# Designed miniproteins, single chains, continued (5): the designs that were tried, part 73

Each design is a single chain, and the fold is of that chain. pLDDT is the mean over its residues in the fold that is shown.

## One batch from the design tools (miniprotein)

Design m18529
Fold by ESMFold2-Fast:
Structure m18529 (fold): chain A 94 residues (1-94)
Amino acid sequence: VEEIVKKVKKALEEEGFKVEVLSVKEIKVGDNKIIIVEAKVTTPDGNTGTVLIKIVVKDGKIIDAGVSDPKNELSEEDLKKINKVLEKLKEESL
């Protein structure tokens, strides 16, 4: 769990985001582990929002990842940029 969260944080920071992890929740669903990271994210453009990053792990591999913004603090463009980073992590886990 800690290693997956660190990978996500590092990947976002490499793209110019600042990431403060506020909470991490782990849920086991059958053979899958769902990790929900609540994080304060600052974009390269200086926009700040609190997001939920959902990561689905199977056999130590990231099989799905996505971001949601329940407070609508970030633009659709900012969320799209975050999702591109998460998609790369999914591809690197295959």
Scores: mean pLDDT 81

Design m18530
Fold by ESMFold2-Fast:
Structure m18530 (fold): chain A 92 residues (1-92)
Amino acid sequence: AKKYIEKGVEEALKEDDPVKQMRLIFRGVLEALREALPEEDRPALELVERGAETASVSPEEAAELEEFGERHRELIEEIVEYARKLVEEAKA
């Protein structure tokens, strides 16, 4: 999982647009989650990606995302924290 986060952060650091930087980091986090989670969680990950790009999800989809986030909270927090740490270390 770490290699996808590291790649996303490395590519983000080569970009000067902060919006593009955030998108590259987010993509790295999503790829790390795809590697770490079973195939059964693929639909929820696709929903996260769609929601991030469109900023639009139904109430039912929002409930599915909340359940997914709670079910995998510790893993998501670990992956996000690792990405944050890499960004901070690179900007030091």
Scores: mean pLDDT 75

Design m18531
Fold by ESMFold2-Fast:
Structure m18531 (fold): chain A 65 residues (1-65)
Amino acid sequence: GPALAQAALSAVSEGDGAAALKLLSEARKSLGISPKEISEYLQSKNIADADAALKEAAEFILSKS
């Protein structure tokens, strides 16, 4: 839920990409968000940088909480 999405955003801010990916996956599952929905959102933003993509994915999931 929201707590997992917030934790993922914090992990991204700390540079812990592995923790961020794990927390994003769990937050996504808890909210019923598909990987496709996140991919479509990131494509609409034309994000090519992996770190920026993780941050935007976390913020997107948090916005759905």
Scores: mean pLDDT 75

Design m18532
Fold by ESMFold2-Fast:
Structure m18532 (fold): chain A 56 residues (1-56)
Amino acid sequence: MIVHVKKGERAVIETKDGRLEAVAEEGDAFIRQGKTGAQAIADGQLSGGKVTLLPA
């Protein structure tokens, strides 16, 4: 499943490495759930929005 995090919003992302909070600062982000934390970070960076991931 892909989570659409709109610019200025946040969402909790379920990863194999635990729950992370994603904050989309510069644009919309599209992040896959159920992947590794590193893959979730890469998805956020490639989406063009600055995504900060923090432990939930």
Scores: mean pLDDT 75

Design m18533
Fold by ESMFold2-Fast:
Structure m18533 (fold): chain A 66 residues (1-66)
Amino acid sequence: SPARQEAERLLDGTLAGDEEASERVGKLLGIPPEKAREMFRQAAAAGPTARLVALKELVDALEGKL
């Protein structure tokens, strides 16, 4: 799915400190980029299940479901 590939790119970019990725995630989720970065860092630290939940939220936002 193109939405899933883009969501993976945005999640990985945000975790790597990419400002453009963080800004785009913030716009998609309706939160400030700093909160998006912190939320994803917390999800990554919590484990694979939490990361998959964050990924699904990005996919749903990209598909206009959020």
Scores: mean pLDDT 82

Design m18534
Fold by ESMFold2-Fast:
Structure m18534 (fold): chain A 89 residues (1-89)
Amino acid sequence: SLENKLKIAKTTVLYLAEKAGLDIPKDALPEDLKLEEALELIDKLEEIVKKKLEENKDNEKASKGYNKQLEILEENRKIFEEAIELKKK
């Protein structure tokens, strides 16, 4: 279901944001994360990952890892965008 996908996507984005050292509200629960805020976190995470990918372009193992992170971020972006479109009715 979209609801389950959205909960997983929000949890994933909050986890990745924390690991990247981004400021997350101390009481942030996945259910409280607004869709617009989730997309802002994805934008920031994509910038961080793309920078690391460029810095490690000659390291095949690191590049593979960062490319997987970008794929995860893009998948989650699509879930949030779908939820926003459904909200517009």
Scores: mean pLDDT 82

Design m18535
Fold by ESMFold2-Fast:
Structure m18535 (fold): chain A 72 residues (1-72)
Amino acid sequence: MSENVKKMEELIKNKEPVSLDPSLNEGQRKIVEDFIKKHGLKIGDGYTLTLEDVLEYEIHEGIELIKRAVGL
């Protein structure tokens, strides 16, 4: 598992506050906000959550879900 995915798992487990990357466009911002809502995170003065962080984590979770579904 990548270092970034481990960091994201710990952040979600601890429900740490996250801030949004201000450079995101509207579509990218929606992806990050949907992620925050999905995982019950709070928006505040904390780790700046990037689009790359969100996508890398979601890809990893998708692969793990597929592995579980096929018995791997």
Scores: mean pLDDT 78

Design m18536
Fold by ESMFold2-Fast:
Structure m18536 (fold): chain A 64 residues (1-64)
Amino acid sequence: VAAAEEAIRAAEAGDGKAAAEAVMRAGDAAGDVTRAVAGALAAAAGDFGLTVAIAREIRDALLA
């Protein structure tokens, strides 16, 4: 959860690299499904709007 929230903050600040790194840490903690979503977020790092949306979905998945 904390790593996913960190990814959202980094994406909102326009730091796609930091956002991707935080999402990868969240993926490692939550297992295979979140790792797949983290990979998609890393691929979208050049689009900050999409990165924020994906990071929020990862956070919600970790809370579910």
Scores: mean pLDDT 62

Design m18537
Fold by ESMFold2-Fast:
Structure m18537 (fold): chain A 74 residues (1-74)
Amino acid sequence: SAETERIIQQIELALQVVEEMVATHGVNPEYIRWVIEELERMLEQYKAQGYPEEDIERIEKKVREAIERLRALE
């Protein structure tokens, strides 16, 4: 759905902002951990909202990929 594509794009944009921040100012492990916790909370919220299972699977995959990329910055 258009909403699911928007959510996936927002996750990618947030990840790009964090990666750019790290490139500019250096890594802050506390900030990276906070971003990971926020991504996990967002995923939990979308699951609670009753999105189709296929859409939730796509969002979950994007969140997991984003978390792994963020952990690699630590």
Scores: mean pLDDT 82

Design m18538
Fold by ESMFold2-Fast:
Structure m18538 (fold): chain A 74 residues (1-74)
Amino acid sequence: LTLRVKIEKALDKNGNEIPIEKLIGKKVSVVFDNGLYTTATVQEDGTILTSLPGKTARAITEDGYIAYGKVEPL
């Protein structure tokens, strides 16, 4: 089963809201509401592909950008 994280909000390392498009192509650590985690790259459409079940996720870059999203079927 393929799922996606649809990013709804993104913040820079200072807590300022940024366009989601700034995360495209970045490598992220993805942490789900159930405590599961994975690594992924933000796709050109601003989503993250995953097979892990969850309801919501945070995607964090090494340099401190944070994205928040919902898990939905692809």
Scores: mean pLDDT 82

Design m18539
Fold by ESMFold2-Fast:
Structure m18539 (fold): chain A 83 residues (1-83)
Amino acid sequence: SLDDIVDQIVALFEQAGQPDTAEQLREVVYDESLPLHVKQAVLTVLISETVYEYLLRTGDKEAADKLAKQLNSLALQLFQQME
């Protein structure tokens, strides 16, 4: 379900040390005033920022690449559920 995908993305953001970004993602997904293309753009930025900050903080390129792949896969599933 949409909620299950959101919960998975939120958990990954929190594990990456970005709880405020996780909350912002939840707010954006459930904001009925925002058109889909705006939600997609904002969520893409939040994912990129989460991966970038994780890489800067840890220096672990392999873990950052894995996180990016997981988040991008979940984002595609989320966008499909929102159509």
Scores: mean pLDDT 87

Design m18540
Fold by ESMFold2-Fast:
Structure m18540 (fold): chain A 82 residues (1-82)
Amino acid sequence: GLLEEAAAALAKRGETLTPREAQVLDLLAGGLSQAQIGRRLGISRATVSRIRRKLFEALGLKDQDELSRAFMRASIERGIDA
């Protein structure tokens, strides 16, 4: 899934996907805003924004719409034939 893809992409850069970054990615893929994620995880919007940028660059995504489409595609491929 997206978590495994992000972990692999970060590993190629000599980085690791932290539990916090994994939580942020899951919530972003679920369609939550940066403000909602900050509230949910007890972190600042600025922290969410920095994590989002890192994850998007690792995954080759440019915006939330691309992330939402990637998440939906992964969900369809797993459970339902397109």
Scores: mean pLDDT 75

Design m18541
Fold by ESMFold2-Fast:
Structure m18541 (fold): chain A 77 residues (1-77)
Amino acid sequence: EVDDEVINALTDLLKHPDQNVRENAAYLLGKLGTEEARNAVQTALDQEKNPAVKKALYKAYNQGEVDVGVQIIKSVT
């Protein structure tokens, strides 16, 4: 359904030295809304140190309407 090549290209841009490029890559991955795109964003969130890029990644992750609080509650079963 979604082009894996596009997701791979955007994931590579999340490692770019330019902060603005990383913010744009996060935004585009969020717009894709696929599981693979969200996994790439989640991985980048763990490794990103810039607060502006982290904010963009967090917004991208939530494009799929994921409530992290609900996920934590569900892990208790």
Scores: mean pLDDT 70

Design m18542
Fold by ESMFold2-Fast:
Structure m18542 (fold): chain A 97 residues (1-97)
Amino acid sequence: APSAAEQAAIRLVQEAVERARRRLLERGISLDATPEVEREAARLVAEELGRRLVAAGAATPEEARAFEERLLAALLAEDAERVAELLEEAVARAAAA
């Protein structure tokens, strides 16, 4: 079973994704899979995860920016394996903080 720290880190990632989704809806953006919606969703997910990593003490602002750039690139490339690796990195960083 995952530890309490791992569970908290997983929840941090899940809450970041859900917050990004709510921000898209608040902007009146349909959840239809258009390229414009996909790009904005990717950007909001990357920014929210970076922000939460800094808030958790898991990254400096500079490290968070580098992480955001890597995650955004992976999301835009539709590289599911790379996205999974980066989300696992975020969980590991948050659990270690």
Scores: mean pLDDT 75

Design m18543
Fold by ESMFold2-Fast:
Structure m18543 (fold): chain A 82 residues (1-82)
Amino acid sequence: AEEAIKAAEEGLEAAKKGDAGEALGGTNLAMSYLSEEQQEEVAEIAQKAAKEAMLAGKSPEEALLEGSIAGAKAALEKAKAA
């Protein structure tokens, strides 16, 4: 639980800095402590945010960042609830 929360917080901080790769790494580590169902929910939230950004005319880089932020937030909430 504690390690999952730390990984999720580090992922969210990286996402806020615009480092999508580091954000994805932190989110993936946090997800390794979640159930398969919770991992699917986090993935769906991230994909939905990225898709909505692309549909709004944002660049692929901006869409990836939006998805990374949404995914990191979802992973952090799930880690805290566990």
Scores: mean pLDDT 75

Design m18544
Fold by ESMFold2-Fast:
Structure m18544 (fold): chain A 55 residues (1-55)
Amino acid sequence: SSLVQAYREAAAQTRALTAQEVEKLAALSPDLAALARQSGDALIAHFEAKARALE
């Protein structure tokens, strides 16, 4: 379904944006970089779980 594709695309986009934000923050604050990674990973897992539930 288009909704499954949308969740998979959201997961992929979140993964890319999280990587960029972590790289940016790592130079300034390791703690903030770790929090960004944790938050991003949680959101990716959420979107992937939503996609799986609809299949």
Scores: mean pLDDT 89

Design m18545
Fold by ESMFold2-Fast:
Structure m18545 (fold): chain A 95 residues (1-95)
Amino acid sequence: SKVEELEKELKKLIEEAKELIKKIGAEPDIEQALKNIEENVEKVLKLPEKEAEILLEAGIEQAKIMILLIEGKDEEAEKLAREKEPELLARAKEA
């Protein structure tokens, strides 16, 4: 299912972010944001399929932003956040 594919992608991104933190470190707020995403995955999977799909896609974009921030690509992280926020809000409105 699409939910299973999104869960797998999100978990892979979380694992990649954790490995980067081990190698180069990160600010405490970035580490906390990643932990919040990880903890919310289990709660999201208990929601109806459409809501879970939207929130997992949001989590994936947040994890990508966290990876960019850990790598010091702050401008790319800010650009991605600005581009994805309207899309995610529109999808949430349709749920």
Scores: mean pLDDT 78

Design m18546
Fold by ESMFold2-Fast:
Order: structure tokens, then sequence, then C-alpha cells
Structure m18546 (fold): chain A 77 residues (1-77)
């Protein structure tokens, strides 16, 4: 559906922003750990567990979580 596509796009934007942050201040492998669980039929049901070890890693986690929050808002509209 259009709503599901928009919700997935919002999540994708969060990851794209995190990638931009990493491009500006690259983290070594393993400095950020992210575990995602999502029902393919409910993008707004994405579960995120993340460990961050630097201000850049913390901003990356925040960007991903913001994308998920936007997906939830889109699904509610």
Amino acid sequence: SATRAAALDAIGEGFARAAEINAADPLPPGALEVDLAMDPEDAAGLSVEATAHSPAAERMVAAVREGVARAEAIAAA
C-alpha cells in the first residue's frame, strides 16, 4: 500500500542519514551494533536495539529511531 511504502521510505531515510553521519566520521567495524526486527506487513512495528560508543554513533542511532518514529506517524495518519 502507499502507506506501507511511505513508512518504509521513512525508515530508509533514517538509515540514509545514519550513513551520511558515518561518511563524515567513519566508525571502525563493531563500534555500532544495531539489531532490527520487523514484520514485513507492518513496517511501523519495527523494533530497534542499538549500542553506541561515540557521539557520532549516538547520532546514527537517533537518526534510525527518528525514521521509525516517522513511520509510526505515517501509519497512524
Scores: mean pLDDT 68

Design m18547
Fold by ESMFold2-Fast:
Structure m18547 (fold): chain A 61 residues (1-61)
Amino acid sequence: PVLGPGAADLPKTEEAREEFIKLFAELLDEIRKKEGKEGERLEQEQVDKAVDEALEKLKNK
């Protein structure tokens, strides 16, 4: 897609957006814990991974 690979996979309903935000936040916290970066800024690559994983979990629901 012209808007990039993630645009088509974005949540379409408000419920799905809320679930995505929750999953994304949980994944970011897990990455921070694992990397020892609690409260620190994550690298863009790690953020992108968390987005992809949150979207995948939504699809598998």
Scores: mean pLDDT 67

Design m18548
Fold by ESMFold2-Fast:
Structure m18548 (fold): chain A 74 residues (1-74)
Amino acid sequence: MPSEEEKKIFELFEKEYKKIVEKLESMTDEQIEKEMEKLREKVLSAAKTERQKKFAELMVEHALKELLEYKKKS
């Protein structure tokens, strides 16, 4: 089951990810990758354990893949 800390990481991720999605149409693939890297650093800074860091990494990796696929099909 997700811990309270994992929930905080997820909430932080969603807040920052929403900002990126709102700018998506005006961004290049390189800018998307840079913004997602900043998001990754931010959520990793909130992670305290290896498990939490792995959780944060997987969320960011999945979201980046989805954004890049969306741009390729649009």
Scores: mean pLDDT 78

Design m18549
Fold by ESMFold2-Fast:
Structure m18549 (fold): chain A 65 residues (1-65)
Amino acid sequence: SALEEAQKLAEEAIAEANRLVAADGKKGRQQAASLLGRTSIEARALGDTEVADKMADLAAKLAGE
């Protein structure tokens, strides 16, 4: 289902975000924030507003915004 696709995208994005932050602290956080922000938009398009909101919140925290 679209909701299962949104959940999988979120799990993959979180794993990649953690890798980016570990590789290059400040730059990695900005790259991770961008990735999670894009994932939020895609999850919202798939109809999973809960996953979208969670991804957007994580992106904002990583960006410091």
Scores: mean pLDDT 85

Design m18550
Fold by ESMFold2-Fast:
Structure m18550 (fold): chain A 60 residues (1-60)
Amino acid sequence: MATLTVTNGDSVTVTYEDGTVKVLTGEEAQKLGDKVSELILKGEATGSVSGSTRTVKAKL
């Protein structure tokens, strides 16, 4: 599973199981956000929200 931290859709920080961290911005962040939203709707992801920051654990 990967952990995603989203701030208002401007950037997404992805932490992979192997400890690799990637920061995505713009179109890449939007595409990943859409994929994560689909996984949440399917019940395949769990998320939490703190202010404008959203953290999600998902299978990517």
Scores: mean pLDDT 62

Design m18551
Fold by ESMFold2-Fast:
Structure m18551 (fold): chain A 106 residues (1-106)
Amino acid sequence: SHITEMARYILRAVDLLAQGDYKGAAEYLRKAARHAERAGLSDRAVELLRRGARLAEQGDARGALEAIREAALEALRSLPDDASSEEVSAVIGAILAAIGALLDLE
């Protein structure tokens, strides 16, 4: 689904940020934003993913991860009532990945 693809691309972006591939992270966050939009998630979730991409492109890993965390939390809040357990789990996984990456930063 677009929800699981969004979460998968967020996980990829978090991994790329950890590796210092800021340009790659930005590209995957833009892909995540498109899937969030196609899934009908809130405009705020889409905006936060696009903000994360811009911050990643600027080399701001902390700012990008904070935007990703906020985006994933907003995505969870705006999930449809009939979202599958797999979709919910994927979004929670994205939230936890962003939190874990933030804890690794000083």
Scores: mean pLDDT 89

Design m18552
Fold by ESMFold2-Fast:
Structure m18552 (fold): chain A 76 residues (1-76)
Amino acid sequence: DKIKELQSQLEDLINHYNTLLEKMKETEEQARKAAEIDEEKASHYKKVIEELNKEITELAKRMAELSEQMEQLKAS
């Protein structure tokens, strides 16, 4: 079942995407707290946020591609 295979892959990507979103929220909170006390640590967290944003964007693109493939298979 190709649709089940793609759905499993999409679920894995969604779980990874949600994990990165949670990590970003935590990192943004740590960056905010650090900015009041330690600007160097705040700078480090900002770099981590930039890297997370890139990963999240790529995952969102892959999720969209898998969703499109699933729609095409359902229409066929």
Scores: mean pLDDT 82

Design m18553
Fold by ESMFold2-Fast:
Structure m18553 (fold): chain A 68 residues (1-68)
Amino acid sequence: SADAIAQAAGEASTLPGEEGAKRAAQMVRDAGGSDEQAELTYKAALIGSKVGGPEGMARAAQAAARSA
């Protein structure tokens, strides 16, 4: 479900920087999300990380995965 994909992306984004963003994108794919959802999650997680650190990354990744 979209909720499960979004939750997985948020949980995976506990790691800082690009590693956390890549992990969030991979969790979207593993949870059955599309490549487009994974790519959007990766980009949002990177932007979130720059603005709000690990918390910003997790929130941005979860929101992007849910909305895509």
Scores: mean pLDDT 73

Design m18554
Fold by ESMFold2-Fast:
Structure m18554 (fold): chain A 94 residues (1-94)
Amino acid sequence: LSEEEKKLLKEAGLDESIVDPNKTLRLAVELKGVKLTPELIEKIKEIVAKNDGKLLSANPATGLLVVELPGSKVPGFLKALKDEGYEVKASVLK
């Protein structure tokens, strides 16, 4: 992992050990201070798909998203959200 990728993971609350190309992860993702609109949910769905993943659920009442993607694609996913101006917090689901 590059220093930039390690920083992205730390800022989101994730450990670099999750970045494994042989491991598919489910992440609970929160965009701080952002309301999940249908337009934003579609944008997130596209970003996840570009990182070889899928959006499993979105809860507008809680602001919580659940995504599934390869561990190796997590830094790219986080960078895409940061580039869109979002502050991201994430946790790994079992």
Scores: mean pLDDT 83

Design m18555
Fold by ESMFold2-Fast:
Structure m18555 (fold): chain A 95 residues (1-95)
Amino acid sequence: NNLSEFVSKAVSIVAEYFNLTDEQQEKLQQEVEEELKKNKESLEVVEKHKVSDEELEDIPEPLRQQLLAVGEELNLPESVVKYLSVLIYKKAKSI
């Protein structure tokens, strides 16, 4: 599943950027998976619309480029990649 693979890789990249512990990275992975499970309808809506560029701009350029590159490699829709990147980044900041 390319979506699941993106989440795992993105969580790892973001966790490394913030120097998260293994426990914090596992918590981040769990919180992201729970959010996606609860917001399945929201993910379907995101696929139909471009996400706001303002939220994406909050992600530092080097980190943002890495996340977008993984999404392109996995051939995921840009809107989904942007949504997940913002979600994972925001959750990581709160850990």
Scores: mean pLDDT 78

Design m18556
Fold by ESMFold2-Fast:
Structure m18556 (fold): chain A 68 residues (1-68)
Amino acid sequence: SEEEKKKKEKFAEELIKELEKVTNISMSEEERKEALEIAIKNYDEIEERIKKSKGKTVFKEIYEKVKK
């Protein structure tokens, strides 16, 4: 659905922002676009890993932020 697509896109954007912030790496527009596509494609796997996580993680916080 379009709602699901928007949630995946928001999650991917937030994930990439956190990666840039944590690693202090400046990605090109092309690299960022590729990273976003990879994150969106692997959303279901990432979601399952977050659900199975026993501890609080950056990924879990991003997921909860996007869910609403």
Scores: mean pLDDT 69

Design m18557
Fold by ESMFold2-Fast:
Structure m18557 (fold): chain A 103 residues (1-103)
Amino acid sequence: DEKLLEERIKKMKEFLEEFENTPEQVYIDEIEELLLEAGLPEEDARRAAELLVAALKAARRRDLATARAHLAEAAPLLTPEELALAERQVELVYEISRILEEL
């Protein structure tokens, strides 16, 4: 159990380090490409990507209220399935950030 916990903490740290070391513009571009492949119009894909990255950055700062506000702005541009995935990613970033700061 202890060995499994150490491995999870290591993976959480690696995830946050990659997130922190990735330039915001690279994240926006990657999410925009995914949304374009999913069939969103170019203007909507860019706007949604910017809002989703802003939500993830707010979650990393443990500002869940701001993260959820950005998700709410992105919601009309996304399918329910895409929104649910984005909500899960925001909650994951928030929880990992909370756990690591409280250790």
Scores: mean pLDDT 81

Design m18558
Fold by ESMFold2-Fast:
Structure m18558 (fold): chain A 99 residues (1-99)
Amino acid sequence: EEAVRLLEEAAREARQLADELKDKHPGTANVLERAADILERLAELARTDPSPEVQKRLLKSAAEVLRFAADVARKNGDYETAQRLESLAERLEKAAEEL
């Protein structure tokens, strides 16, 4: 999968989770909205530089953002969201290794 597509899909999933959680876990939802904004910025950077080295670094940065959001979800007692975010981070890390 193309790094830009993976980053855009990660941003979309973060925004979807934020919308699902906004009423029940507003703190986690707010962190996920910020994560989505960062992921969208990383996707734009990936479009400007197609080098494997840059693509790999952006995917790894995205995984770190998602792991931070997962940690916040876990601290707020939302273990299901934390697991989903960690799985998403693992997918991005695997894609980076394959570049």
Scores: mean pLDDT 86

Design m18559
Fold by ESMFold2-Fast:
Structure m18559 (fold): chain A 68 residues (1-68)
Amino acid sequence: MKEKEEIKKRKEEEAERKLEEERKEAEEAMKRLSPLEGAKAMMRALSEAEAARYEKRKEAEEEIRRLE
């Protein structure tokens, strides 16, 4: 039984792709903002990205639990 490993890997790869995309968007936004505003926007984006990553991992764990 390795459905749990496959689900975990797939969810993790999707989460990483999403974070990479959001990171690029934040980078472009920072180029258009003043240094101070860019720093504040960056800190907020990082906080939200970490929360989203945590939620993705929780969803993967719940999905694995349902397979049991």
Scores: mean pLDDT 71

Design m18560
Fold by ESMFold2-Fast:
Structure m18560 (fold): chain A 78 residues (1-78)
Amino acid sequence: MDRSEAIEALIERLKELLGIDVRELFEEFLKKSIEELIEELKKAYEEGAPREVILAIELALRYKLDNDEFIKILDEIE
């Protein structure tokens, strides 16, 4: 499955199965640079942001980065 197709499917599943609608947030975060997204994700974890915000940032990072790079960033933020 293509990365963009996998992310689109995940956005739809989050809405249908968990009632979490991240589409608009994901589109806004896609406009940001990788560096800005990393900063936003760190801030979201520190402040206990809503799951929708955290998931939207993670999906935007996953769209812009390879899986290995994404995992490394998550490891640094935790």
Scores: mean pLDDT 77

Design m18561
Fold by ESMFold2-Fast:
Structure m18561 (fold): chain A 110 residues (1-110)
Amino acid sequence: MAENAGKLVEAVINNDKKLVRELAKELGLDPEKMEKSNVQEVLDMLYEQEGLDVEELRKMSTAEQISLLFKLGHTRSLAALREYYRHLAEQGDLEAAIDEAFLQMALWVL
């Protein structure tokens, strides 16, 4: 399931609408809504599915969000975040590269 959440974010980034719909169905999310969603909206929907307060998460720093998700064992949200920060890191964001490395370690330990 964590693998499918990461693949969903990658599919959204690549604008692969068919794969977005298929992965959304596998994750129990609305495929029509997912096809029209950006990465942040997809992350918010995954957080809601895990029973997390999206507004409270948005008040947290990235490091605080990762720490909370790790502590609670939310592997799907962690995998989705890792794929997003991997994409940002590939675009030259050095802070995103650090966040991706932390997310990768968290997922390896869980």
Scores: mean pLDDT 80

Design m18562
Fold by ESMFold2-Fast:
Structure m18562 (fold): chain A 60 residues (1-60)
Amino acid sequence: SIEDILKLPAEEQKLVLDRLSNEELLRLSKRKDLDEDLANEILSRLPEELKPEAKANIEA
């Protein structure tokens, strides 16, 4: 489950994020319990065209 990522150590979170699709990364950006580091890791993996949507989700 995507929710399981939040329970993993930081290094393992990064490995899981590397395997997610753009749609899965955008879904994660909608979570209210993201820390700053995880939010930045999600943003770094998205193409430039999807970063504004993810930023809006994170800032909401």
Scores: mean pLDDT 78

Design m18563
Fold by ESMFold2-Fast:
Structure m18563 (fold): chain A 90 residues (1-90)
Amino acid sequence: MKAAEEVKKLLKEMDKLKEEGLSPENRARAAEIGARYAKLKAEDPEAVFEGLKEYAAEVLREKGAPQEVVDRILKAESEEELREIAEEIE
């Protein structure tokens, strides 16, 4: 699996765990996800950022965001640019 795809899956699972509430079992899984994410970020920070953008775009699409906003997120080159886009849509 490509690192960006793995990051997207990890973020999606983490978001679901946060929404469900962290039971002891969910806390253990969250720790495993966190450790894997940290390793991926150390090895390939660009792939982690790509996965973050893809996950953010998917979440926004599900919430009914306009295609223009989704496209801007996917084309962002830095976390700072992502924050600027988020500020404009709020």
Scores: mean pLDDT 77

Design m18564
Fold by ESMFold2-Fast:
Structure m18564 (fold): chain A 58 residues (1-58)
Amino acid sequence: SAFAAYQAALVERARAAVAAVLAGKPVVTVFTFPASFSREQVLAVLQAVAAAIREALA
């Protein structure tokens, strides 16, 4: 689904950002969500991103 593809893309961007920070590179990360997304969908994406960041830093 478009939602699952969006979530996967944002998770991958988050992992890339963590890798860049650990490599000593300056990073600016901005999260933008489609207006059509529900609060529940936005929170689900943010939880997936948070889990990916936590895993990458472990």
Scores: mean pLDDT 82

